# Designed miniproteins, single chains, continued (2): the designs that were tried, part 6

Each design is a single chain, and the fold is of that chain. pLDDT is the mean over its residues in the fold that is shown.

## One batch from the design tools (miniprotein)

Design m4177
Fold by ESMFold2-Fast:
Parts: structure tokens; sequence; C-alpha cells
Structure m4177 (fold): chain A 68 residues (1-68)
């Protein structure tokens, strides 16, 4: 299982970072308050699950896991 963690200036930059890191061809985003979940699929059909949390300073903490 491949894992990735990062802090980004915005939600948009976090999503772009995850798209580039995992080569995502599609994704869905589910927002709930200060948290969001991203369900993505890469070019090979692997599933990527990410949790994104908006911090008080406006930055977004992202933790992602690739499931083959």
Amino acid sequence: VETYEGVFPSLEEAIEGLKKKFNLVSYRLFESGDEAELLGVDAEGNIVLARLRRQPDGRVHAVAQKIP
C-alpha cells in the first residue's frame, strides 16, 4: 500500500498535487465542513483514497493511500 502526506495552501492545490502524484484520470470529492474525502482512480484502475482537512490557517492537510 502506497501512502502520501502533504500540506497545501488550498484545497484546489491539494487536489492538483494528488492528481499529479498518483496520475489520477478521475476523482470524486465529498466535502463535510472542514473535512473532505477524495475517491480517485489512476490510469491503471487502482483506487486512491484521500482525506483532506482544512486547518485554522486556511491550509489543507492531505493524507492519501493507493490501493492496488
Scores: mean pLDDT 83

Design m4178
Fold by ESMFold2-Fast:
Structure m4178 (fold): chain A 55 residues (1-55)
Amino acid sequence: SVEEEIDRLVDEGIAAGKTPQEILDAVLELAEKHGLTPEQARELFSRVEERIRAA
C-alpha cells in the first residue's frame, strides 16, 4: 500500500541520515506518483513530520 511504501521510505531516509526536507521531498514525489488528493497529502505530511520529530 502507499502507506507501507511511505513508512519504508521514511525509515530508510532516517537510517541513511537524510535531512527532514529530503525525506519530505521524497514523500511528495511518492504521493504525486499515486495521485493522492491535497487532503490526503496534507495528512501524510503531518504524519511524516511527527515521525521525523520523534526520531
Scores: mean pLDDT 77

Design m4179
Fold by ESMFold2-Fast:
Structure m4179 (fold): chain A 91 residues (1-91)
Amino acid sequence: SALELAREAARLGDEAARLLEELGDRRGALAAGVVAGMAAILAGVAEIAGEPDDPKLTAAAEKLLRGAKLALEYAKAGDGEKAREAAEKYG
């Protein structure tokens, strides 16, 4: 569902932001935080709408989840620049 995808995107985006802060990459952390914030807003919208399988909300959540996953993967690898680019491209 859009709600589940958005919640997962927010969780992974927050984790990426935390790792980037630990690496001292403030720009990357801010970009990942924006993805997490957008995903949290989308989760709230999906909850209020009561339509967890809305195709447009699902597509938006999938895009944010992809960005969050890529940002987290690069953050774990210590590549703040690629993590930031992933967050900016999909956020």
Scores: mean pLDDT 84

Design m4180
Fold by ESMFold2-Fast:
Structure m4180 (fold): chain A 96 residues (1-96)
Amino acid sequence: SPAAEARRVFIQVESEIGVLRMLAYVLLKTNGSDEEKEKLLERFKELMKYVKENEPLLTPEQKKRISEEINNLISLVEEKDPELAKKLRKIYDEES
């Protein structure tokens, strides 16, 4: 059903946001290596592409929650590394 497809996509997106949030916390705790920053950027770009490809399957409420969580992730990164946050924002804007 369309509702079951929306749920599967949403769970995949939520899972990946969780991984990215964990990577961001590690970056905040360890003063972030270039390797950790590159890993965050790569995974974030893959997530943005997946969201864009699957956006028609998502409900308006799911889209709103994803957008809020992405903005929260970028804000978390900006606290420690504003240049990295700028790169994340650019990826988000390019995939929107």
Scores: mean pLDDT 85

Design m4181
Fold by ESMFold2-Fast:
Structure m4181 (fold): chain A 76 residues (1-76)
Amino acid sequence: MEPLVVDDPTQHEFARLTNRSIEKARREGSNRVYIVVEPVSPDRALVQEIEYDDDGRGRVLRERVLTVEEFRKLVE
């Protein structure tokens, strides 16, 4: 697939929410984060819930396609 846009506002929002997930995990002492893997449609992305072990190794617990609003509810 060829990338059509480099700076998509929706992709920027998903990146911001991924960072919020990491910050929330750090604040709450959690080893779980949500990370956007790839866009699926203009308003949806494939999101993985990842758990990090004591060695810093990530394990994917689940993945699903989410809208920005659904992802925001998980991280905020």
Scores: mean pLDDT 74

Design m4182
Fold by ESMFold2-Fast:
Structure m4182 (fold): chain A 86 residues (1-86)
Amino acid sequence: DLEELIEAIRNQDVEKAKAVIRRVLATRGKEAAVELLNKAMDEVYGTGFPRVGIGIRADASEEELLTAATQLIKTNAAGEIVLVDK
């Protein structure tokens, strides 16, 4: 799981990253998906990269998690990510 997600992030393969997140969401839930995302980003970009605090809020949706994965891959150079309520 983690190695597959790290490879997807390094290759900027958004669809592969989303597939891994969807699998973890279905089998382990939101908190596990958030932990996996944060761990993969720390390993690829270093511990100074912005962490996604999804799962702290009860209203975080599956769509927000998938959007966060996409944003982390595409906006990593800017070091900024914004999650929006839907």
Scores: mean pLDDT 62

Design m4183
Fold by ESMFold2-Fast:
Structure m4183 (fold): chain A 87 residues (1-87)
Amino acid sequence: MKKELREEAEKELEEAERLAEEGARAAEAGDYEAAIEKYREAVEHYKRALRLAEEAGAPKEEIRKLVLRLTAAEIALVGAEVDRELA
């Protein structure tokens, strides 16, 4: 199960990174509603990746990197929400 949990965590991380990239592109285009939707989805996938990595007993340095990526996505989400309200 440990290997399978690691593989699931990697898939969730890949999906989160793809969604965060799509969110960044939408924000750059001024489509803050699309950016918010993509960043919300990215945050959800980063949270799943973190949970799966923790369950798999991933090293502390790997958990730290996931926490930092999740935090960056949460900051990007808040930024897009602020930009939408100010537009």
Scores: mean pLDDT 87

Design m4184
Fold by ESMFold2-Fast:
Structure m4184 (fold): chain A 111 residues (1-111)
Amino acid sequence: MEKVTLDGLPAYKLTPEQLRAIAEKFIEKAKELRPKVSPETQARIDRLIAQAKALLDENPDDPFAASTALGLAISAYILAKHPDASTEEVIKLVRELFAEARKLAEELSKQ
């Protein structure tokens, strides 16, 4: 994980490359779970993945695009893992996935 001294919270600011790698990992996880959900949910997952990939491919060095793509990738993963989740369950899952994203960022910083 790269630390930067410019704007925001430097200790946990991620580069566009790190954000992209984390987003791609959540896309992989969503794809693994996709076959277990309904066809309607599969279509929704496919749309979120397509939007995330488009943002990463069209804007490779844009941290805003990378952050948006990560959000879409996390949403696809939540939908794949918990298609029937309530709003309260989604909040809990977002906290768990934020912790997982941090772990992935720490693993990427060792490469």
Scores: mean pLDDT 70

Design m4185
Fold by ESMFold2-Fast:
Structure m4185 (fold): chain A 76 residues (1-76)
Amino acid sequence: MDEILEEAKKAAEEATKDVEGVTSVFVSIRDGVLHVGVSAESQKAAEEAKKKAEEALRPIAERAGLRLRVTGSVTE
């Protein structure tokens, strides 16, 4: 489980690093759910980062038998 968390954290950071305006990325596993939170300076950046994180983390979550939940928020 811990190895999956580390892999997911790295994948989320890599997937969102090219999205301008991303301020933070949070990854956790709770109750069989892989939670990914992305904070960004704009709604557009938050939505783009959320999409990229979902695409990158879907295969990791499926392989680990976890549900994937990705959220995006604006940090104004």
Scores: mean pLDDT 80

Design m4186
Fold by ESMFold2-Fast:
Structure m4186 (fold): chain A 92 residues (1-92)
Amino acid sequence: MKEEVKKKAEEAAEEFIKEGFTPETFQKFLDALESLIKLGYVEYAKELIEKVYKSLKTDEEKKFFLTAVGNLFKDNGYDDLAEELFKKAKEI
């Protein structure tokens, strides 16, 4: 189960990078991130977030992505990480 969650998250990140920013790739990635966060794999989630973020082409995509991921961390009790992501989005 733990290995399957990590593998699913890696696959979701790779699909997002390959196919681009779509509702389907975005939701799949958020769902996979939430699973990692709920299991305490926060550092691993941060690594995947950085990989996907670096693949984004527009400032609008970057802002939307960081805000959505920030909300996900906030909803799971990681307020400090959420604030860092919101600040980064605001600076774009």
Scores: mean pLDDT 84

Design m4187
Fold by ESMFold2-Fast:
Structure m4187 (fold): chain A 73 residues (1-73)
Amino acid sequence: AGKKIVDGLKQAMENGDQAGVGAAAHEGAKHVETMSEEELKEFVKLGEEALKTLTGSARAAVARGIEAAKKAL
């Protein structure tokens, strides 16, 4: 579960797929309670990096995902 979310976020970031990044973050927010501490920390780090370049709905999804992950830590 968490590995697929983190891997999906990484893949979308590598491809410059802003919509894919937003979608991965949205899924991550739904599954924070089932993610390991290591997966949550990686998700937060990747999300914070993505926020430097993201705009609009994708940025909002990533920001919400980071908030959810930080609350689960």
Scores: mean pLDDT 81

Design m4188
Fold by ESMFold2-Fast:
Structure m4188 (fold): chain A 73 residues (1-73)
Amino acid sequence: SEEELEREITRALVDMVLGLLVASGKMTPEEAEEVRRLADGLSPEQQLALAKRLASMDGPVTLEDVRAAAAEL
C-alpha cells in the first residue's frame, strides 16, 4: 500500500539521519533511541521535517534540541 510504503521510506530516512549523528559523535545511541520513540508519535511529513532539521544542525544534537524542533512541527 502507498501509506505503508511512505511509512517504511520515512522510517528508513529517519534511521539514516540518526545513524549518521551517532557515527559522527553528535548524538549517543541512547539519545538516538529516544528520538526514534519521539518520531514514532509524529506524522510521516513531520518525521521528514524533523530529520531534515537534525541533519542540518552543527555540533552536538541534544534531546532538548530535538524536542524544540518537534514542537515547531
Scores: mean pLDDT 81

Design m4189
Fold by ESMFold2-Fast:
Structure m4189 (fold): chain A 68 residues (1-68)
Amino acid sequence: PPPGYLVVTGPPATGEPAPREQVEEARRKLREALENPGLEVTVPVPGDAFAEAVRELGEEFERVSRYP
């Protein structure tokens, strides 16, 4: 994975489904980080939402930037 400059500030993953709004916010922050390499981007969501956002955005990023 990238060195990132991503900071997840929510509680750790609990294994519960994350609210969709938190997943969407995490996706926006991840996309912002991908478009601005070297910028530290804060993702203020629980680990569950962050993990789901990474999974969803990973497909889009792989197609655009070929990044694993």
Scores: mean pLDDT 63

Design m4190
Fold by ESMFold2-Fast:
Structure m4190 (fold): chain A 94 residues (1-94)
Amino acid sequence: MLVAQGEDKFYKESQEVTLTVTLLGPAKGRVHVYAENEVTGEITLGAPIQAGETVTITADMKVGEKLNAYVQVLDENGFELEPTQLVGTASVLE
């Protein structure tokens, strides 16, 4: 089971948002972090991370938008080993 910790953040104005994800334990595959804007569908890719490492994702967000940070575990051929997990969110509230 993947053990990763992200952040949940709330903002009231359009701004640059930073989400940090830390991998707390070992995974049996390559761990990728990405963030998706729920309103626009834009994806920001993080670097692959290993146990104990932290990745930071930065995106410009507007009022009403929500950014969801996910982790994905892939094998050596790029196939998904575990369901993609939501680990953090950022919301810019109206």
Scores: mean pLDDT 76

Design m4191
Fold by ESMFold2-Fast:
Structure m4191 (fold): chain A 102 residues (1-102)
Amino acid sequence: RIEEIEKAFKEFLKKHKEEIHKYVNGVILEDGFDEELAEEFAKGLVDAVSTEYNVKFTEEEREKVEKAIVDFIKENKDTLSKLTPEEFAEKLAKAIAEALKK
């Protein structure tokens, strides 16, 4: 189950890496860090992965993943624009995977 969720996020993030990287750097991080937009982005990402890969998240899994996404963007806000879309996708997927194992 956890491995299935990790794989779904990794595949989704790789497929949409350029769009996601551009949105995070150009919208969420435009004037520093917009926590509300980061939270909306995290929820949207979980819902998109759930729909595309037919994964039914529990409430606890959703909260862990959403928090991991928001925390990742916040903690790395000064460096994310320097990452390639590929590097961004790989690092975010890893952060999500680590959160699910807690």
Scores: mean pLDDT 82

Design m4192
Fold by ESMFold2-Fast:
Structure m4192 (fold): chain A 76 residues (1-76)
Amino acid sequence: MSESEVISKIVGLVIRAIGHVLDGDYKAAEEDLKRAAELAKKYLDKKSAQDTLKFLRKVAKNLGLDDTAKWLEKQL
């Protein structure tokens, strides 16, 4: 998978997570952000993966997904 394809999938999962929060589906939002983190860890280089995980942690905190934000912090 190209870096561009991975980034596009991660962005899509973040947009989907925001949509799920707006619908009140916090569990689906959590699953989308965790899936984005796993894609970053698997397909991006170490530095890009760390930068992406830090970004996802900020997204999780802003969406009120505190347990997901703590999980993402442990991935760093």
Scores: mean pLDDT 85

Design m4193
Fold by ESMFold2-Fast:
Structure m4193 (fold): chain A 84 residues (1-84)
Amino acid sequence: SLPSGVDEEELLPIFEGLVKRLREASEEEQLELLRGLKEFIKGVGEKAREPARKAGLVPLLREIERTGSPELREAAREVLRELE
């Protein structure tokens, strides 16, 4: 579980780093990163939404949803659901 009380300002650089890693990762690494990202966002809750959007995570997830393997597309959809 993540520590309580993380601010949106602290989350932005974390999401920026995750977006960069996700873009540079292999398909296998992307799948693991997306699964971890789902749990991370779920643990943070509503505070994750705006920092994730500002970091460019939503456009990247939509790209993966269009272009990835079936497993990768489903993992991207699950992360997108946590950001709704």
Scores: mean pLDDT 82

Design m4194
Fold by ESMFold2-Fast:
Formats: sequence, C-alpha cells, structure tokens
Structure m4194 (fold): chain A 55 residues (1-55)
Amino acid sequence: GSEVANLGGGFEIKEDGVIKADIESKTEQEAEVGRNTIKGLADVLGAKAEVTVNL
C-alpha cells in the first residue's frame, strides 16, 4: 500500500503511457472480463496496463 493510495472506481492514463484502472467486481468472472478489456485496450494503444480489481 501507499500513504496516498486513494484508488476509487475509475481509471487514469498517465503521460508515461501507463493505463491505471481500478475495477469493482462482484464475481471472479467480471474481474477477468475487466482485466482482459483493459489489457486489450492497452495493447491496441501500445501502452502498459496496471489493473487493480476489488472483489
């Protein structure tokens, strides 16, 4: 953890080409879909993805 870790539901694209996504999921299936979607988007953009999932 970080002293400034205030990850709410959302996503941010940083200037370094890193996509940070915080996904709230009720099931493991929804979490997997969310992760795959963000990773797919990052791959299309040629960017790095950091995905945090709250189950």
Scores: mean pLDDT 64

Design m4195
Fold by ESMFold2-Fast:
Structure m4195 (fold): chain A 81 residues (1-81)
Amino acid sequence: SEAEKALNEALEKISDPSISLEELRETIRELVEQLKELGASEEEIAEALNELLRQVQKVRPGDTAAIGMVQEIMDEALAEL
């Protein structure tokens, strides 16, 4: 599906450990907007964001600043649904 494609593209981008925190933020925000445009439910968006968070935890293990920032962005994005 287009939603799965958007999620996979975001996961690939964040799998690069050298990207900035700003690029992580932008990638997450862009994915949320794409999923909204595709008519994804709040549950589907939440699941996609949890997948991104898990990928960040794998790529940046122990980076509490990056992980915490991603969690805050997720909370903000879900509150806007």
Scores: mean pLDDT 80

Design m4196
Fold by ESMFold2-Fast:
Structure m4196 (fold): chain A 66 residues (1-66)
Amino acid sequence: MTPEELLEKLTELGVEEIRQAKAEGTLTEEDVENAKKSIEDFGKKLGVSKKKIEEAVKKIEEAAKE
């Protein structure tokens, strides 16, 4: 598994967690910020490019806005 593939899987999990919290009516701005920070930190740790990390963070933000 490449670092990029691992970041994609972690992003998918974060998106599902955001969707579940929204469905339960429990999603907060803090939850969204924590998810974004976790994805950014994981991407940096994995050595993924800034562009790919930004794309992953954007997916979390879009999931929260829907």
Scores: mean pLDDT 81

Design m4197
Fold by ESMFold2-Fast:
Structure m4197 (fold): chain A 89 residues (1-89)
Amino acid sequence: MDSLKKQLKDLESQVNKLQKQTIDLVNSPNPDKKELEKLLKQADSLIKQGEDLLKQAKKLGDKELEKKAMEIIAQSWQIKDMVEQQLAK
């Protein structure tokens, strides 16, 4: 139980940091492609970790943890989409 809540907090912190970095980079006049690719890999990692947390939450029947895990997954996908759109330019 404590390990899953800690994992959730760690993921929320990582997603929030990645979102801020992505917004800053996308809003810069000439985003560095290598930095964008780095953010893309980080977003993919967070999606996988969020999906693993969601599976564990479902096994426990913890609906609040499920909701928060789904929010992390959704936010990570939004970050990925922003980065992919910028890389396609």
Scores: mean pLDDT 85

Design m4198
Fold by ESMFold2-Fast:
Structure m4198 (fold): chain A 97 residues (1-97)
Amino acid sequence: VEMPDATEEVEKEALERLEKEKARFREEFEKRRKELEEELKKLKSKEEIEEWIRKKLEELHAEKQERIAAGADPLEVYIEGVAEKEVFMEMVEELLA
């Protein structure tokens, strides 16, 4: 029996944290679903949609950088950022379907 190393243990904890953060962000984005839908309805082309997504992702990244600058743990902020980005993209895909 091979014992898990420290890297495998850290990965398990990170994955568990990621799942919890995704669940939290799904609730938050559902509350904002109408806001996001109205913003997307104003866009007329794929280029405009891509620019809107890019700007939203830049805003999310800037927020995470501010939290790191304020003394938040970079690893925790990174996991939250990944979860928020994935949930945001999931919502955008649903609204464009």
Scores: mean pLDDT 77

Design m4199
Fold by ESMFold2-Fast:
Structure m4199 (fold): chain A 66 residues (1-66)
Amino acid sequence: MLSLEEALAALPAEAAARAREAIERGDGVQASNWAVWGLASGRTPDEAGAAAAETVGRAGAQAEEA
């Protein structure tokens, strides 16, 4: 499984910054949107979906822990 930092590192810098900000706000929808858009710029839809799911999963776990 990907760590949150590894998932964010796979995104372009702008998308990663926006996704991280959304995760910190607890906005999983925005985090997922930025992750998908960033990954789609150089990835297949399947790869983008898998990485976005990991990012959203980590955001959920972080929100429960915080």
Scores: mean pLDDT 62

Design m4200
Fold by ESMFold2-Fast:
Parts: sequence; C-alpha cells; structure tokens
Structure m4200 (fold): chain A 61 residues (1-61)
Amino acid sequence: SPEVEKIIEAMKKLIDSMRAAGHSDEQIRAYVDALIKYLKEKEGLPEEDAEEIRAELYEYI
C-alpha cells in the first residue's frame, strides 16, 4: 500500500542515519522493532503490514 511504502522509505532513511552514526545492526533492529510496535499500538498499523515492513527493513539492515 502507499502508506506501507512511505513508512518503509522513511525508516530506510532512519536506518541509513543510524548506521552513519555508528550504531550496530542489533541496535538498529531493536529500534526498528520499537517503532513498529509503536505504530501497531498507537497508529493502528495492521499486523500483516507490520510483518511486511519488518521483513523488508531487516533485509535492508
């Protein structure tokens, strides 16, 4: 969906910034997991979309 694509692109830019700042892959994954949890609990992101976002971002990390 367009919303999922926008979230993925925004999070990829965040991952790039965290990597440039010297964060480890484990730290970046933990942050991604925390953001996805926030989106599910506070923004109503569906579980299927959350799993898609997590899978794509983990491949990017």
Scores: mean pLDDT 84

Design m4201
Fold by ESMFold2-Fast:
Structure m4201 (fold): chain A 62 residues (1-62)
Amino acid sequence: MEELQKKIEELKKKAETEAERVRSRWDAYGKANGDPVQARLDAGAEEARIRKKYKEEIEKLK
């Protein structure tokens, strides 16, 4: 149980790290292209995809 909980926490940290990278990339892109609203929507969609992928991996461990 301890090892399983540790792996779940590691996956959660990876998901947050990747989500932050995606948000930063799209924020920079939106500022450069003058379309921050569209960039925010695209960032949200990609962040949701990343979080879903890691959530599915966590569920597989249970």
Scores: mean pLDDT 79

Design m4202
Fold by ESMFold2-Fast:
Structure m4202 (fold): chain A 94 residues (1-94)
Amino acid sequence: KEEAMAELLTRALEIAIELLKDAKGPLPEELKEALDREVPGVVAALRERGFDRLAAALERFVELAKKTALEDVKKAIEEAVAIVKPEAEKAAAE
């Protein structure tokens, strides 16, 4: 269970990091759809296992990612990813 969730989180984080490198203006619709599709299930699974902070960080990231990628929003997304990445790495190591 944790392995599957860690893989999903790692993939989502890799996509998010790549977005942060090249993000200008609004996110492409294709990437918004990918986040909408995958993230809710991961968030629910995280909350079921008591990773409430990680789940909240991921929700915040997705919400911000759907808005215009302005400098302030981009920084907030980076901060959210920085919280999620270490927790995802811990889960993957287990």
Scores: mean pLDDT 59

Design m4203
Fold by ESMFold2-Fast:
Structure m4203 (fold): chain A 57 residues (1-57)
Amino acid sequence: MLPSETRVAVLDAAHREAGGVGDPLAVISGGRTVTDYDEIEGLLVRRARELGLPVPP
């Protein structure tokens, strides 16, 4: 699992990228509706790595 601090940072960055409105998960998923928790975790990990944030191996 992503550390809570990394998850918060990713979602905060996505929310800012969306202009402070809308679903931050839709931003990191490329506009798709994602409800599967495993897929959401994968997307958060990929975005965190793109931002240079600490992620587990």
Scores: mean pLDDT 70

Design m4204
Fold by ESMFold2-Fast:
Structure m4204 (fold): chain A 96 residues (1-96)
Amino acid sequence: KKKEEAIKYLDEALKALREAFPLVSDNPEAQKLLDQAIRELLKAMDALVNGDYEKAIEELKKAIEFLEQAKKVNPAAQDYLDRAIEALKKAIEVLK
């Protein structure tokens, strides 16, 4: 149940990031931060499928940090990045 609910929030975050992508395409710094956040999300997914919820939480926190930085360098994507960040925070709360 915890794993399934966390995955739903990760799917919501990934959908928001997909919608943000066209808005960051002209900003190489924001693209790099988004790519780093996606890499941490993939690590969190691997940790979840292995039942390592502590590691999943750590990787999700790193993803949030990169997304917060992306918001500062590309305000045009802020609404979608905020939606992704809130979804990731909810995933963390489910996994605690």
Scores: mean pLDDT 85

Design m4205
Fold by ESMFold2-Fast:
Structure m4205 (fold): chain A 72 residues (1-72)
Amino acid sequence: SELIEKLKKEKKELIDKTTAKILAGEELTGGPLADKINQIKATQGPEAAAQEFEKLLDEILENTLQKNLAKL
């Protein structure tokens, strides 16, 4: 699906940009996920925060896809 290919590309771009910000020590804004990643960065460091961001984003996207497929 062209939609799935587009979403995968956007996901990679989001991960690359967000992990660069985390590794630079920048604070994320914009809701509960950002707050959680900021907390992990403060307690476990920026590398751990970047890894957790990628993992959580993967889980959110997979859960959303499965829920949408179940409605078809």
Scores: mean pLDDT 77

Design m4206
Fold by ESMFold2-Fast:
Structure m4206 (fold): chain A 100 residues (1-100)
Amino acid sequence: MSPKEKLIEELRELLRQVVARANALDRDPSAPEEERTMYLAVGIALQEVIKTLEENENPSKEELEIARLTIETARRVLAGEASVEEVRERLRRIRELYEK
């Protein structure tokens, strides 16, 4: 597999885990609404990065940086290490990279 194909595989695996956690939170009436919204936002970010990498044979340096930051954000969220505020800031930074 190419380095790009390995990144896509890692992003898809993280997306599966994020979706599974979001679905579990939707079924838990004690779960905070903000936490559910956070997992949904991270899932959307993962889907956008996967699409971008699949559509581009030669990803730009900025597209690779977006992938790296999205992977890091998803991993921190899944580990329970990221606050809602941290995730919001990380997703804002990722959006800024798409606008360049």
Scores: mean pLDDT 83

Design m4207
Fold by ESMFold2-Fast:
Parts: C-alpha cells; sequence; structure tokens
Structure m4207 (fold): chain A 85 residues (1-85)
C-alpha cells in the first residue's frame, strides 16, 4: 500500500469509497454527469473533514482524495466512452 492511514481516516474513506463505487458502477452508465457531480460532492466532503483535521490527518485525507479523484474519474470516463461505442 502506498498510503498509511489512521483507523478513523480509514473508516471515513471506506464509507465514502463504498458510496462512490456504487455511483460509478450503477449510475455512470445512465447518468455520467450525475456520477461526476456525486464524485465531486464526495471529494468536497473529504476536503471539508481535512480542513478541520490535525495536519497529519489532513495530509492523509487530501492524498486519499487525490487518488480517489484520479481512479473514479477514469472509471466514469471509460463507462461513458463504452456507452458511446
Amino acid sequence: SSLELSPEVEEILEEILTETDAIILARARTDPEGSRRALEEALERIEEVARESPPEKREELLRAAELLRETATGQIDQIEEANKA
């Protein structure tokens, strides 16, 4: 693993990741724009928690958000492209 997280941060991210995965897999096929918006809202939630967190947890949360954005955006884009083809 490329990122070590505190148990509290892991719990928050796991909850958000579960919701995001459902959005990508279920919604992106019919509403890719809505999926991107939901991802943006999830990332904003992580960023809000990070702003209120101690510096160490803030760095963990921001790095996790960056990885989530990169991965989820790519998956949404691929699903959207597949629907066009």
Scores: mean pLDDT 72

Design m4208
Fold by ESMFold2-Fast:
Structure m4208 (fold): chain A 60 residues (1-60)
Amino acid sequence: KVEELKKKIAELYKNNDTFEKQIELGKAVAELFKAVPVSGATAGERGQAARDLLVEAKKA
């Protein structure tokens, strides 16, 4: 179901012509971070993994 969140994020990144869609994008990103276990040893490593995940989602 992570794949559905990635597709939704990619679609909203492509088309966000309303304020409501921008809010939906933020919610979808939050759900993605909750669904994907980020097990980095440091906060910096977890942050990098999160950024990489968003880049992948944007491309989907």
Scores: mean pLDDT 70

Design m4209
Fold by ESMFold2-Fast:
Structure m4209 (fold): chain A 95 residues (1-95)
Amino acid sequence: SIMEELLKTEEEMLEKLKEAIEKDEKLAVEKLKKAVEELKKKFPDVKPLLVWKSKPKSELEEELMEFEGYLRNLILNKRYEEALEALKLLLEILS
């Protein structure tokens, strides 16, 4: 099912992201920025879904919040295949 593939891909992405941050946080931030820019081009109709939280304390937190905002918007709007594409895009960039 698409939901099983989404959950599995999200788990793989989180593991790769954690490894990338632990090895080189600055490079991980640059990779996240690249993923966010690719999402802006691929889904120009989608805006990151804002959640009321404190101002991001780091560039890493800012880019993570924006990426998560894109995923949240896609999932909330039942665009599961596109949410999967977004996760796979970041996973590819992290590889």
Scores: mean pLDDT 83

Design m4210
Fold by ESMFold2-Fast:
Structure m4210 (fold): chain A 63 residues (1-63)
Amino acid sequence: APPSVTSIQEASKLEHKKKKIKGKTKMVLVATFEVEGKKEEVEISPEELGFSSKDEPVFDPSP
């Protein structure tokens, strides 16, 4: 069975990687699982882990 989000805590390795999404560099969490004796990498967006990706000030049209 494919690893679920709850299995992240059981991952053999957790690594933060920078990845370009739509031309912007964003930090994503990569979890490596051992599935059936094989290592699989699963890329997890910060939003799935409850991380706030909205650290930047929101655009305000006020003068």
Scores: mean pLDDT 58

Design m4211
Fold by ESMFold2-Fast:
Structure m4211 (fold): chain A 94 residues (1-94)
Amino acid sequence: SLEEEIAEIEKLSFDQAVGKLIELHFRFDDLLRNYKPKSDEEEEKLKEIADRYFAVLRDYQAKRDAGTLTLEDAKNAVKEMLRLLKEMEEIQKK
């Protein structure tokens, strides 16, 4: 479940959390490249998820570049990216 995957993220070290973020980014990129929306409504939902995802990435990158990125910041970014990825996968299944 999503809750179980989120619980596993809480156990990650800093390097593991950063590695997981990179993994999720590649999965999200793959879904965006290979997904063909079935309707204009589905396309708008995917755009909303993509906008939220890039907001998470921008916040993460800003903290990384400022040298202020904490373990909790990295874990929170991974959790939010995972939630957004699951939302995209559910839209794809419909």
Scores: mean pLDDT 83

